# Designed miniproteins, single chains, part 103

Each design is a single chain, and the fold is of that chain. pLDDT is the mean over its residues in the fold that is shown.

## One batch from the design tools (miniprotein)

Design m3811
Fold by ESMFold2-Fast:
Structure m3811 (fold): chain A 55 residues (1-55)
Amino acid sequence: SVEEKIEKVVEEAKKKAKEVLSDESLSPIEKVSELVRIVGDMTGEVLKIRQEAKA
């Protein structure tokens, strides 16, 4: 279902965010930059899934 596809995208984004926040090699500004990118990518994929589901 569309809901299941969106759930998977959100869970993958959460996983990536946790990995970024746990990465001791990244500075605070680099972490913020990566989190913004993750949210942007997640939003794009969700919109694509919703658009593809329209009849």
Scores: mean pLDDT 83

Design m3812
Fold by ESMFold2-Fast:
Structure m3812 (fold): chain A 62 residues (1-62)
Amino acid sequence: SSLADKALEAVERGDLETARKYLDEFAEKYGMTREQAALVVALRALERGKPELAKRILEEFG
């Protein structure tokens, strides 16, 4: 799975420390801030029909 998928899975299980690590790795890979990475991953959650997960990602990391 991608770094974004790993971050999503970590947030879903409540492992916010692991989610932060994957978001930081995603941000580094694509030359963006963690807050920008959180927006991208939240958009992916919305595309998968998970608006509550998207909201949680933005509340924790956006």
Scores: mean pLDDT 86

Design m3813
Fold by ESMFold2-Fast:
Parts: structure tokens; sequence; C-alpha cells
Structure m3813 (fold): chain A 120 residues (1-120)
């Protein structure tokens, strides 16, 4: 499927290639806006991007990847595409990344706060 190919491309992307990741995230945003992704597929895409942030050796690139994940989260929340359980799953993934990469805390705390507001 188109979604499976996109997920594979994100998982195989070089975490240092921010331009390639931006193109893949823009494609994910297009599929979300077109109503072509399930909540579960959106969660998987967000988790794949967060895993790329975790693997990134450059803190600047890692922060950009977290910002991309935040944009997907915000769009999915705005469109009502995520269940409370899926919102908690994404929040848990952000908390796990914060524990692994504490230097990303300011960017991750912003994304976590967004999810906390959506869950409440």
Amino acid sequence: SEVEKLLEQIRNADPADVEAMMALVNEALRLIEEGRLSGEQIVELIKAILEKARASTDPFSARVLVAMARELIETAIRLGLLSPEQLREIRDALRELKAARPELAPQLDDAIALLDRAIA
C-alpha cells in the first residue's frame, strides 16, 4: 500500500537527511488531510519519525524531526483522527524519547503538553 511504502521510506531514511525526512512528512500530512490514514497508521508514522529523532546524532536535526512529529500530532488532533488510547500511546513514546535524549526535553515537553490538552 502507499502507506506501507511511506512507513518503509521513513524507517529506512538516514536520520541526518532532514530534507528527505521533510519530503516524507509532507507526504504523510497530505495523506492525513485527504482522510487516507487510520489513527493506527498515524501513530505508526509518528513513532517512526520519533525513532529517527532518537537515532539522530545531531541535536539540531533531532529537534527538527521532533517538530515534524509535532506537526503530524497537531494535524491529527485538529481533524479528530486519534482515540484517547492512541493519544496516550503517542505521549508515552514522547516520554520514552525524552528519557533517552534529555537534551530534546524542551521540544518534547511542548509536544507532550499538546497531547495532555487533547486527552483532558
Scores: mean pLDDT 88

Design m3815
Fold by ESMFold2-Fast:
Structure m3815 (fold): chain A 60 residues (1-60)
Amino acid sequence: MTPEEKMEELIEYLEKTDPEMAEHLKIAYEKLKEAKVSEEELEEFVKAAEEQIEAYEKEK
């Protein structure tokens, strides 16, 4: 799965569980696409988002 595909799956997941977080993530992702960041930078962003979501889920 590409970083782009993974990001879209995370956004879809959050839209169902935390719409506000999904909106913030979507805005951040759009800014990254506009800035044409490297694949490495996008992968780091995806990993950070996954870690934040996992920490939030584990706390509950």
Scores: mean pLDDT 76

Design m3816
Fold by ESMFold2-Fast:
Structure m3816 (fold): chain A 57 residues (1-57)
Amino acid sequence: MEALRRGLEESIEHAAASDDPVRALDFLAGQISRMAPEYAELREEMIERLRELQREA
């Protein structure tokens, strides 16, 4: 679980630093929202973090 959380956090940071952060973050949000039900808590945590970055992008 910890390795997956770290990977998702790094992916979000990469998307936010891209040449089109709004589009990159939106694409990543779609990928995260399709995570398996067993990862529901991690999914909600990552979506909340991504939402905050989208607000500032």
Scores: mean pLDDT 75

Design m3817
Fold by ESMFold2-Fast:
Structure m3817 (fold): chain A 113 residues (1-113)
Amino acid sequence: EKEQSIAALKRLLEKAKEHVERAETLLDGYAADPSLAPQAAEEFERASGIFYAGSQWAKDAGLEEIAKELEKAADHFRAASQALRNGDIDTARQHLAEAKEELEKAKKLLDEV
């Protein structure tokens, strides 16, 4: 049922948001403690996995544009995680910004259904 799929997707996205917020907090602490970077990478990786799952659920519900934006966000969070593991904080921050733009698009599309 489309309404149930949308409600489930919204709950999944809220859970992913918690991981993104934790990763951002850890990344903000990087200048004082560089050991936080691997922890931030793990949180971005968890968020990426949840957004890939959300993209698949959106596809199954016929929400192709939402699925596309969630997949793009997941790709950027995965790239941010990899950049952090390689010590490239600036690249990680760039991917985080791009992921947030894709999530904002997905959220607007989801609010229109």
Scores: mean pLDDT 84

Design m3818
Fold by ESMFold2-Fast:
Order: sequence, then C-alpha cells, then structure tokens
Structure m3818 (fold): chain A 55 residues (1-55)
Amino acid sequence: MSPRVRADVRLLEQLITEYGLSPEAARALADAIAKSYSPEEAAALRAEVDRVLAA
C-alpha cells in the first residue's frame, strides 16, 4: 500500500473511532478520496475501510 493510501486509511480510522463517523459517511468519504487514486489504490483504500468498519 502506498504511503498516501496508508495516511488516508489512518485518517478515516480516526474519524470512525474518535469522531463517530457512520459506516455510510465513511464509505462516501473513501469513495470521494479514491477518485484521485489509481484503480488499484482505490480498491486498497476501500478494502481497508471495510476492514476498519468490520472491527
């Protein structure tokens, strides 16, 4: 995973765990961020967000 994707995953994890961001809002934000990524990096970001939400 690229350093940028890892940083964005960490930010989303904080928003979910510390600020109570809903699963729907977290996925919408991840999709918005992923628009600037390659398809591979976008898939990695979405997979990590789903992992955080499942925990």
Scores: mean pLDDT 79

Design m3819
Fold by ESMFold2-Fast:
Structure m3819 (fold): chain A 68 residues (1-68)
Amino acid sequence: SEEEAIEEMVKIILENSDLSEEEARKLAEIALKTKDSDPVGVQLLLKGVSVETASKISKEIEKILKKL
């Protein structure tokens, strides 16, 4: 479900970054609306997340979106 996908994406972002739950949830919503992990990767970089970590999070989000 979309709700389960959002919660899984939020969990991945929180476990791999220092972002707040509110920030993580906004990024998960962007991924769901666009059906694309790239906008999330860009936002993570703008928020100071490393390229390596942003890439890891984006790949995991892409896997979640493909299951919808």
Scores: mean pLDDT 86

Design m3820
Fold by ESMFold2-Fast:
Structure m3820 (fold): chain A 63 residues (1-63)
Amino acid sequence: MEVKIEREGNKIIATVRIGDAVGTVVLENVSEEQAKKFAELKALLEGAEARRRAEEAARRAAE
């Protein structure tokens, strides 16, 4: 599963991909406070993906 969050001016575009299924949500007229919260969410999702990859490596070592 991949989640991509992008900002284009006053818009936030969130794209979610699960296998061959793709969904996109566009939020318009986003305030600076809302944009900041989405930037935090993006950082959290990127951190979770990195942690997931590290856990996969740890599972290999546990075997």
Scores: mean pLDDT 72

Design m3821
Fold by ESMFold2-Fast:
Structure m3821 (fold): chain A 58 residues (1-58)
Amino acid sequence: MTAGELLAEAQEIGKKLSDKQQEELQKLGQERINADKLTPEEKAKLALELAKEVYAKS
């Protein structure tokens, strides 16, 4: 998958999240993505994985 496709899937999952889950995802994304020197594709993969993890917690 391209980085754009991964981000699109992450956004679709994000739309299904509650406000609290969206806030948690945003905080986790800032902590993990900003701490690591990742490529755009790696950042997109991490964003999708975090979105799935937060959604699974519901």
Scores: mean pLDDT 73

Design m3822
Fold by ESMFold2-Fast:
Structure m3822 (fold): chain A 77 residues (1-77)
Amino acid sequence: MSKEDLEAEILVALGRMYVSIGKLYASKKDYDSAIESLEKAKEMYKKALELRPDYEEAKENLKEVEKLIEEVKKKKE
């Protein structure tokens, strides 16, 4: 494993943590904090893909967090 491969894996793990935090905020109807946490997750997954463009897990997680952000934004109203 290269340093870049390890960094990409850490970024995906951090992204998953931010998704969990975002879901927790959404469950408590704190949609602003939920969106903020999910956007942090999105940034982590994008960074991981810059380091490893073929990182399938990061691609799937990015797609999922984009859907979650859209869903939470709809609930905010």
Scores: mean pLDDT 87

Design m3823
Fold by ESMFold2-Fast:
Structure m3823 (fold): chain A 80 residues (1-80)
Amino acid sequence: AGLTFTLTLRDVSPADIGRFFARVREVEAELGARVDIDVTRAPPPGDHVGETTFEVTVTAPTEEQARRAAERIRAIAAEL
């Protein structure tokens, strides 16, 4: 099963974005899901004020597993 959603991270540093990607990899390993992330918008290099927008696709054996992975990814983003 697959689930696609848009996620926007606001007022985050490149280090925060790196941490977000590291946490997403942990979700893949823990839940047996595959997560594909496309960056659809990013701030210019060196800009302190910007938004990064991702299109996130979660693939898992069941729709419930895909939904759980998506919920956890959203929760991680909210903590940034």
Scores: mean pLDDT 77

Design m3824
Fold by ESMFold2-Fast:
Structure m3824 (fold): chain A 65 residues (1-65)
Amino acid sequence: SKVKEAAEKVIKESEGGVKHYAELVLLKVEEGFSDKDVLEGLKQALEEGAEGDAKEAAEKIVELT
């Protein structure tokens, strides 16, 4: 999964809340959510005004996929 690879890369290259958010995204993929569903959820979070670590992690994962 490209979303799995993106989340794992963000986890490796990040610390604190950015890493934690990326770990939550990875968990959704492991639970069986499709790349499309996960990316749509991340895009909705960004459109709804996600801030700080959540915004940074979501933007990085979307850009890497």
Scores: mean pLDDT 85

Design m3825
Fold by ESMFold2-Fast:
Parts: sequence; C-alpha cells; structure tokens
Structure m3825 (fold): chain A 97 residues (1-97)
Amino acid sequence: SAARKKKIEELLKKAEEAKKEAEKLEKEIKELSKKSAEEIEKLEKEAEENPEKEKELLEERRKLGLETRKKIEEANERIAKLREEAEKLLKEAAELE
C-alpha cells in the first residue's frame, strides 16, 4: 500500500541520517586523535628542551591525553548507539516489505 511504502521510506531515511551522523563523529575522532598526538609531541619536545619546565609540561601532556581519551570514549558510545538505531530502523523497514 501507499501508506506502507511511505513508512518504509521514512524508516530508511532515519537510518541513513543516523549512519551519516555516526560517520561524521568517526571523522571528528580521527581529527581529534591527530591534533592531540601533534600537541603531545610538541609538549614532549618542549619538556626535553626546557628542563626547568619539564614537570609542568609533562603534567599538561598527561591531562591532554586523559581529556582526549574521555572525548573519544564518549563519542564512541554515541557512535555505537547511532549504529544500533540504524540497524533497528533497517530491520523494521525490511519487516514491512
């Protein structure tokens, strides 16, 4: 029926939107990881070149690493939920066909 076809199209659209949001977050995590790694390397180099600031710079490195890991963990949890939502929506659409 036309109503069933419309419902399937709506479910498929929502599944695609959830998938795109997950892919966007995955790209953001990759960019965050790269930027964090570059900043960590910079802090490590500055600590080696400035012994008087070593303790402070290594503590900044530690905090940056911890905050980056937390953000990645939170984003991965959201990605998992978005992918589960997309799979559920796709299954519902398939059951209507």
Scores: mean pLDDT 89

Design m3826
Fold by ESMFold2-Fast:
Structure m3826 (fold): chain A 73 residues (1-73)
Amino acid sequence: SEAKKQRERLKKERPESYELAKEIAEELLLSMAKSLFEGEWTEELEEDVRAGKNEASEKLGKALIEYLKKVEE
C-alpha cells in the first residue's frame, strides 16, 4: 500500500520521471527474473513479462516468493 501511494504520487507530480522509473524497474525485474529462474526460464514466462509487464510482474513476484520459500526450507 505504501509503495502504491508513492507510485501514484510520483505519477501525478512527475509523469515523465514515473514512466522512466517504471521502465527501469521493469527491465531490472526481468533481468533479476532471468538470473533467479535460469534453470526454469521459459519462452512463455518471458512472453508474459513482455506482453503485460504490470500483470506479468505480479505473477513473477508471486513465483519468486514461492521459490524463496522452497530454498529456505
Scores: mean pLDDT 62

Design m3827
Fold by ESMFold2-Fast:
Structure m3827 (fold): chain A 62 residues (1-62)
Amino acid sequence: SAMEERLKAAAEEAAKAGLAAAKTAAHDLYQVGLISREDLEAVLAAKSAEEALAVLKRAGAA
């Protein structure tokens, strides 16, 4: 849906902005069912914005 595409684009931009923004975007994606609980936990465990973005891309959310 258009909302899914917008959320994925927002998550990618958030990850570029920094790790904290990427973690917030991952919570939003999880709440709407676009990523799994395991994907959310992987983003929350990330130590860099690059790691968070890699998890989101693997999940198909960025």
Scores: mean pLDDT 78

Design m3828
Fold by ESMFold2-Fast:
Structure m3828 (fold): chain A 63 residues (1-63)
Amino acid sequence: SVVEEAKKLFEEGVEALKQGDVETAYKHFSEALTLLEKVKEENPELYSQVRKNLEEAYKLLQK
């Protein structure tokens, strides 16, 4: 499902952040959020979590 694919991308983004790869994390979070925009009502908690992590990664890239 779209939600399962977004969850995998989110998990890959979190792993990238643990390794200090902020650019890869941002890319994975962006892709996950794009997928979840189509199905927001199916998992609003995942949507919120991905968006929060995307915003944090974005801030790290701006430094």
Scores: mean pLDDT 84

Design m3829
Fold by ESMFold2-Fast:
Structure m3829 (fold): chain A 69 residues (1-69)
Amino acid sequence: DRVPELLAQLSDPDPEVRLRAVEELAKLAPNLSPEQQVEVKKALLELLTDPDPRVREAAREALELLDKL
């Protein structure tokens, strides 16, 4: 299961790694269990205050996508 690995990557010191993890989690969103969706949403909410503006915007878009599921 890629979800635990991707969630860990959201805390990576490299913003490119964090950005990639957000994008991959967003792509997996329709295939996530309800429990995984809650966990991912909580992690993405933390990224709304990320120092990198690209990561913040990607997290916002991913949260919008998850709320439509």
Scores: mean pLDDT 84

Design m3830
Fold by ESMFold2-Fast:
Structure m3830 (fold): chain A 70 residues (1-70)
Amino acid sequence: KEELEKKKKELEEELKKDPNNVEALVQLGSIYYRLGELEKALDYYDKALSIEPNNKAIQALRDAVEEQLA
């Protein structure tokens, strides 16, 4: 839907300015997950975890995507 696509573009622009923005990475992962693009969702969550490896909330989101891929 238009709103989701607009938010996706805004977050992609935000990441171009700050590639280490964990919140933007997590939100993009969640958007791709909602769009059914599980591999892209996993990639964004993995990028967020590379910055915050002990963030249990992001670990749980990543694990949920991985379980759906299995």
Scores: mean pLDDT 82

Design m3831
Fold by ESMFold2-Fast:
Structure m3831 (fold): chain A 70 residues (1-70)
Amino acid sequence: MLSEEELDREVKLALGEIYLAIGNWLEKQGKYDEAIEAYRKALDLFREAGAPQELIDEVESKIKELEEKK
């Protein structure tokens, strides 16, 4: 059974994945500023949830890539 802390972490990971998907969708539409905002929210959630560093690095790289396209 998941503890309260484990459940909270899982919720944050799920929300992070949702924001990552939103960011990708906005990026595909050329809405780079909105995509960056969504990716930043995903990044914050992943950091709070203790997501793998590889995933955090990928999101950070995506934000930098989009900032360069502006």
Scores: mean pLDDT 82

Design m3833
Fold by ESMFold2-Fast:
Structure m3833 (fold): chain A 60 residues (1-60)
Amino acid sequence: SLKEEALALLDSLSEEAKQKLGERHGLSPEEAVERLRASIEALTTDVQLRAAVAELKKLL
């Protein structure tokens, strides 16, 4: 599913990408990833999930 693809991409982020996410939000890399995971899990439409996948691919 698109949600599974988005979560798999999130788990594939480099440590450098995780650190940049943390710095942007004033969080640790781990906290930033878990916040983004919760946000992805809350998405209910294909449009939102496709957008999430596209944004995560930009971070790879």
Scores: mean pLDDT 80

Design m3834
Fold by ESMFold2-Fast:
Structure m3834 (fold): chain A 98 residues (1-98)
Amino acid sequence: MLSPEELREKIERELREILARVRELAAELDAAVAAGDLDRALALVQEMGELVARAQDLIAEAEAAGVLTEEMRELYREIVALHDAGVARVAALLEAQA
């Protein structure tokens, strides 16, 4: 059974790991968009969306446990912003190929 401090540290670590993965996917998305690879770009945005859902679950767990920090909120906002930017880039690629 985790203490509140251990739970906070675990969630902050997991959010940082998610952000690092989303940053990697965003770089891969840049390459896919530059290549005009729509199928790859769609797959990458879907994987980013799954990571946003996981981050949302972690934020909900932290809030329910009373351990939610401003750092967690900032990490979550950056994860969401990278996904939103990815969705916009795929939408632009779809319009260009229409």
Scores: mean pLDDT 90

Design m3835
Fold by ESMFold2-Fast:
Structure m3835 (fold): chain A 125 residues (1-125)
Amino acid sequence: SPHELSEEQIREQIELLADPDPAVRLAAAEQLITAIMSNNPRIQELIASRVEEIVEALVEALADKDPRVRAAALLALLGLVQRFGDLLSEELKERIIEAVREALKDKDPVVREIARMVLSALESL
């Protein structure tokens, strides 16, 4: 089904965050946002089972050359913190905090604004 998400498709989106084409990387980040924000219990279970792998991939995407990719990665991290915060280990939370602190210094004002939202959400855990 075109609306069905699998573990393989989530892994594919994680891999596409490193694609040479910034449009492909942006689309991958947006697909991860869609998966993270899903109210489907099966998709929520898939995200929960891969939360560390997803966090690490999104943190790497915060160093992306395209500010749209950095903004989308921050929105995905925001969704993870808000919806799966109880599954984040202290080590993963610290990794997100370090990456978000760097994003607060970003040249793009939208990236900086979303970074502030992620930090606020982490402080609410």
Scores: mean pLDDT 87

Design m3836
Fold by ESMFold2-Fast:
Structure m3836 (fold): chain A 55 residues (1-55)
Amino acid sequence: SSQARAQAIIDGARTLGEQLQDPRVLAAAEEAEKLLAAGATAEQVADVLRAAGVI
């Protein structure tokens, strides 16, 4: 589903942020998670992470 795909992208970004110890990447993952909780699509989640340079 679109929601499951969005969650997988967010989980990947969070894992990357933890491995890199990069607060910018972690902040982008948190913002994407808030948007998903508010009903955002996988495309909107991907756009936020792409704008932040995470994907």
Scores: mean pLDDT 80

Design m3837
Fold by ESMFold2-Fast:
Structure m3837 (fold): chain A 59 residues (1-59)
Amino acid sequence: MSEAEKVAQEAREIALKHGLSPEEADRLARVAGRLVEQGIDPEAVLKAVETAAKWLAEQ
């Protein structure tokens, strides 16, 4: 499995853990995978995903 695919899977799990819908989780995972493919650090991408998931789930 590529690094981008691993990060996408982790991003999806983070989104679901924070209560996002499957559609939102899939969208976030897709963005995360693309960022890693563009050479952005996987750990930085996952941190950004967690921040975004918390923001989207909280009001």
Scores: mean pLDDT 82

Design m3838
Fold by ESMFold2-Fast:
Structure m3838 (fold): chain A 65 residues (1-65)
Amino acid sequence: VTTAEVFRAARILMERTGLPLAEALEIAREVLATGGDVEKATAILMERTGLSEEEARAIAEEILA
């Protein structure tokens, strides 16, 4: 995982959820650490943000695309 990948993922999170950069960076690292596992990424996003499974999955798919 590169710094550029983490910042891209954080930007997606900020745009979708309104989270501040610091929190978005932490979540982005966790999501990318799943190695492309959409189900694990979805679970992380639901836990960290409180989003529905459908919204969390859409964000996970966008980040991991």
Scores: mean pLDDT 83

Design m3839
Fold by ESMFold2-Fast:
Structure m3839 (fold): chain A 68 residues (1-68)
Amino acid sequence: SLAEDLAAAEALARSFPGAKVTRVGDDTIVVEFDGDVRQMTGLALALIGDFPGLEVSVKGNTLTVRAK
């Protein structure tokens, strides 16, 4: 389910070193990395591969995950 996918994506994001993970409402996760582009890129690729039902957007040091 979408809720299970979002919960799993949130848990995955929290496993990445330096990730600051915030749940925004019931459909969005915001992840911030303090300048660690490699960790952010790794997380973005993992999320895109493992959760095809979720939209992943990157802007600066912020990665946003939401339902499609």
Scores: mean pLDDT 82

Design m3840
Fold by ESMFold2-Fast:
Structure m3840 (fold): chain A 104 residues (1-104)
Amino acid sequence: SKLEEMLEIAEENRLVLEGALAALRAGEASLADVRAIAEGVIVNEEEIIRLAEEEGLEEVVKLARENRELYRRILAETDRAEIAALLEEVIEQERRIIELLREA
């Protein structure tokens, strides 16, 4: 179903972002590595927006659009501490999206 597809995408996004944050904090990821991940997650988030709009899940659309803007901020940011803070915020929002999809 479209709900299962969105859940799989959101859960993959969360795992990838958590891995990116851990690697950034450990000094094991470059800013280029984090930006490559953010670019991939933006594509996934745009698919969640499309599917959620088709299903009438207005709160999921709202949160996914907010996440897309956070990823765009990560792409423009040069400070590692600010990138880490943005990653924490977007991970929390992905968890909220997952919860809403499970309740749908």
Scores: mean pLDDT 90

Design m3841
Fold by ESMFold2-Fast:
Structure m3841 (fold): chain A 100 residues (1-100)
Amino acid sequence: SLEVDIIAAMIEIAGAVLKVEASHTENPELAELLREASEAMLRLARALRAGDVEAAREELERVRELLERAAELADPEDAEALLRLRESLERLAREGIELV
């Protein structure tokens, strides 16, 4: 569906931003968490497009855990942004799952 494709594209764009951010951080542990979150977000988007609800839920939980851990290592402004992204992704992914 067009709505699922839009949701998946939004998740992929957010993941691409995190991958760029990982390249600019001096903290190697934070960089790794952001890179892993980006990869999990790409897999989440693919699962949504494929109608794989189980895979989408598993990847969403993985993204949640990675973003929470990244927020613990980030400065306060970036930590708030990562936690807001987590909330937005949960909302978007749940909407996408309901449309599949």
Scores: mean pLDDT 89

Design m3842
Fold by ESMFold2-Fast:
Structure m3842 (fold): chain A 67 residues (1-67)
Amino acid sequence: MKKVALVRAETEEKGKKAGEIVKEKFKTDEVIILAGMSSREVVELALRLEKEKGYDVILADADKVLE
């Protein structure tokens, strides 16, 4: 099963930094940075990826990762 991290961030730079931390901690196969996307849109995308593609999805918020 492919493990994918979806990282919500205000900017792409912040998202990339948080994504690197998430990938290392959770050992995800891929990291997708969702700059400027709302929390609801991120959750909807995660549900779609799990149901349509069978991915194991980890949701992360860059603000919380970079605390």
Scores: mean pLDDT 80

Design m3843
Fold by ESMFold2-Fast:
Structure m3843 (fold): chain A 55 residues (1-55)
Amino acid sequence: MFVGPKDLSEEEIKELQRRVHEVLEEGRAQGLSDEEMLARAREVAAEFVAEWKAR
């Protein structure tokens, strides 16, 4: 999913932001490029949305 912020609650948006921050910190620690970190962040966001849709 490209976006979906309208369908997420405040708490879900905060959880998504937390997961994205963790992925960016891990990528930075591993010496990944900004492109690789963005790719991981997008993947985590897509997984989060998939979990939300399973409700």
Scores: mean pLDDT 73

Design m3844
Fold by ESMFold2-Fast:
Structure m3844 (fold): chain A 106 residues (1-106)
Amino acid sequence: MEEELQARVDRLRALAAQLSPEGRDIVETGINLVVALYHLTGDYERALELFDRLEEAVRTAKSVEDLVRAMIAIFEEAREWARKQGHDELVAFLDRAIERLRQRLA
């Protein structure tokens, strides 16, 4: 992982350490999704942008449900971008991940 990507992962994990176990699990899911996007596309700038958006979501969420909703919105936008770029494997990966996130909302 690039030095800047690792720094963002470290910041997200430090921020998540103050959350419930469920909140920490949701943040790790987000980190894994951004890492997968970077691995599949090589789009470094988009990976940095997504990590920054995840950090904002973690800082502003009032509950685990708010965090899950924010992550769904972020990754739905990423999935739409992936479709427009022809990243079919990433679209399938994000679709499955978004479905799992939606299942966490009771």
Scores: mean pLDDT 86

Design m3845
Fold by ESMFold2-Fast:
Structure m3845 (fold): chain A 84 residues (1-84)
Amino acid sequence: ATDADAYLAKGDELAKQGNYEEAVEYYQKAIELDPEYARAYGNLALTLLKLGNWEEAVDAANKAQALDPSDSTPFQRLAEALAA
């Protein structure tokens, strides 16, 4: 695994534990190593949503969708959360 993959995995672990602020830091580290890492942007978006950082969550979801236009999942989940 690349260092970016390791940071993504650590971010996922922290997010599952509810440590959303630390998870954001690790997703940002993954993105710093791989700026085209769509999955890291998608996971960042959902975690920012959990923290109530709606504008940053939307920005991250849009970046994830732009990097992988065939996968609207981050955008769809964000829209569902906003509608609920």
Scores: mean pLDDT 79

Design m3846
Fold by ESMFold2-Fast:
Structure m3846 (fold): chain A 60 residues (1-60)
Amino acid sequence: DEKEKYLKILNDESKSVLERAKAAETLGDIYKSQGNYDLAKEYYEKAKELRKSTGVRGIE
């Protein structure tokens, strides 16, 4: 199950923030394809917050 794989990556604190952000983005895509738009939005927002923490955007 791809969801289990990416959930493990997202929750693995030993992974880089970028790897975890990509896992969250992929989970968003999976849930969106399954029609679960609420969970898809949550994971896309998680990916966005992880990417912000890498300094890609200014401090808000």
Scores: mean pLDDT 77

Design m3847
Fold by ESMFold2-Fast:
Structure m3847 (fold): chain A 88 residues (1-88)
Amino acid sequence: VKELAEKVIKEVTKLIEEGEKAFKEGDYEKAIELYQKALQLIDDFFDYLRNVLKTGAIGSEYEKKLEKLREEAEKNLAEAKKKLEEAR
């Protein structure tokens, strides 16, 4: 499961970085899509751990890292939505 957690963290980080690039380019709709995809991957992974594996918590470090990435993606999503609304 450690390898899966590392893969999810890597993919989520990449999606957030690609979203930030789209945001800087003024493509707020693409930024929103990328941040939403990042959040979906995090939610799917936590649902998998809780409902399928029924293991104890994966290491605290992986859970903390994913929670931090979730907070970052949610904040960036809110900003992108605000900018899209202002551009209309």
Scores: mean pLDDT 79

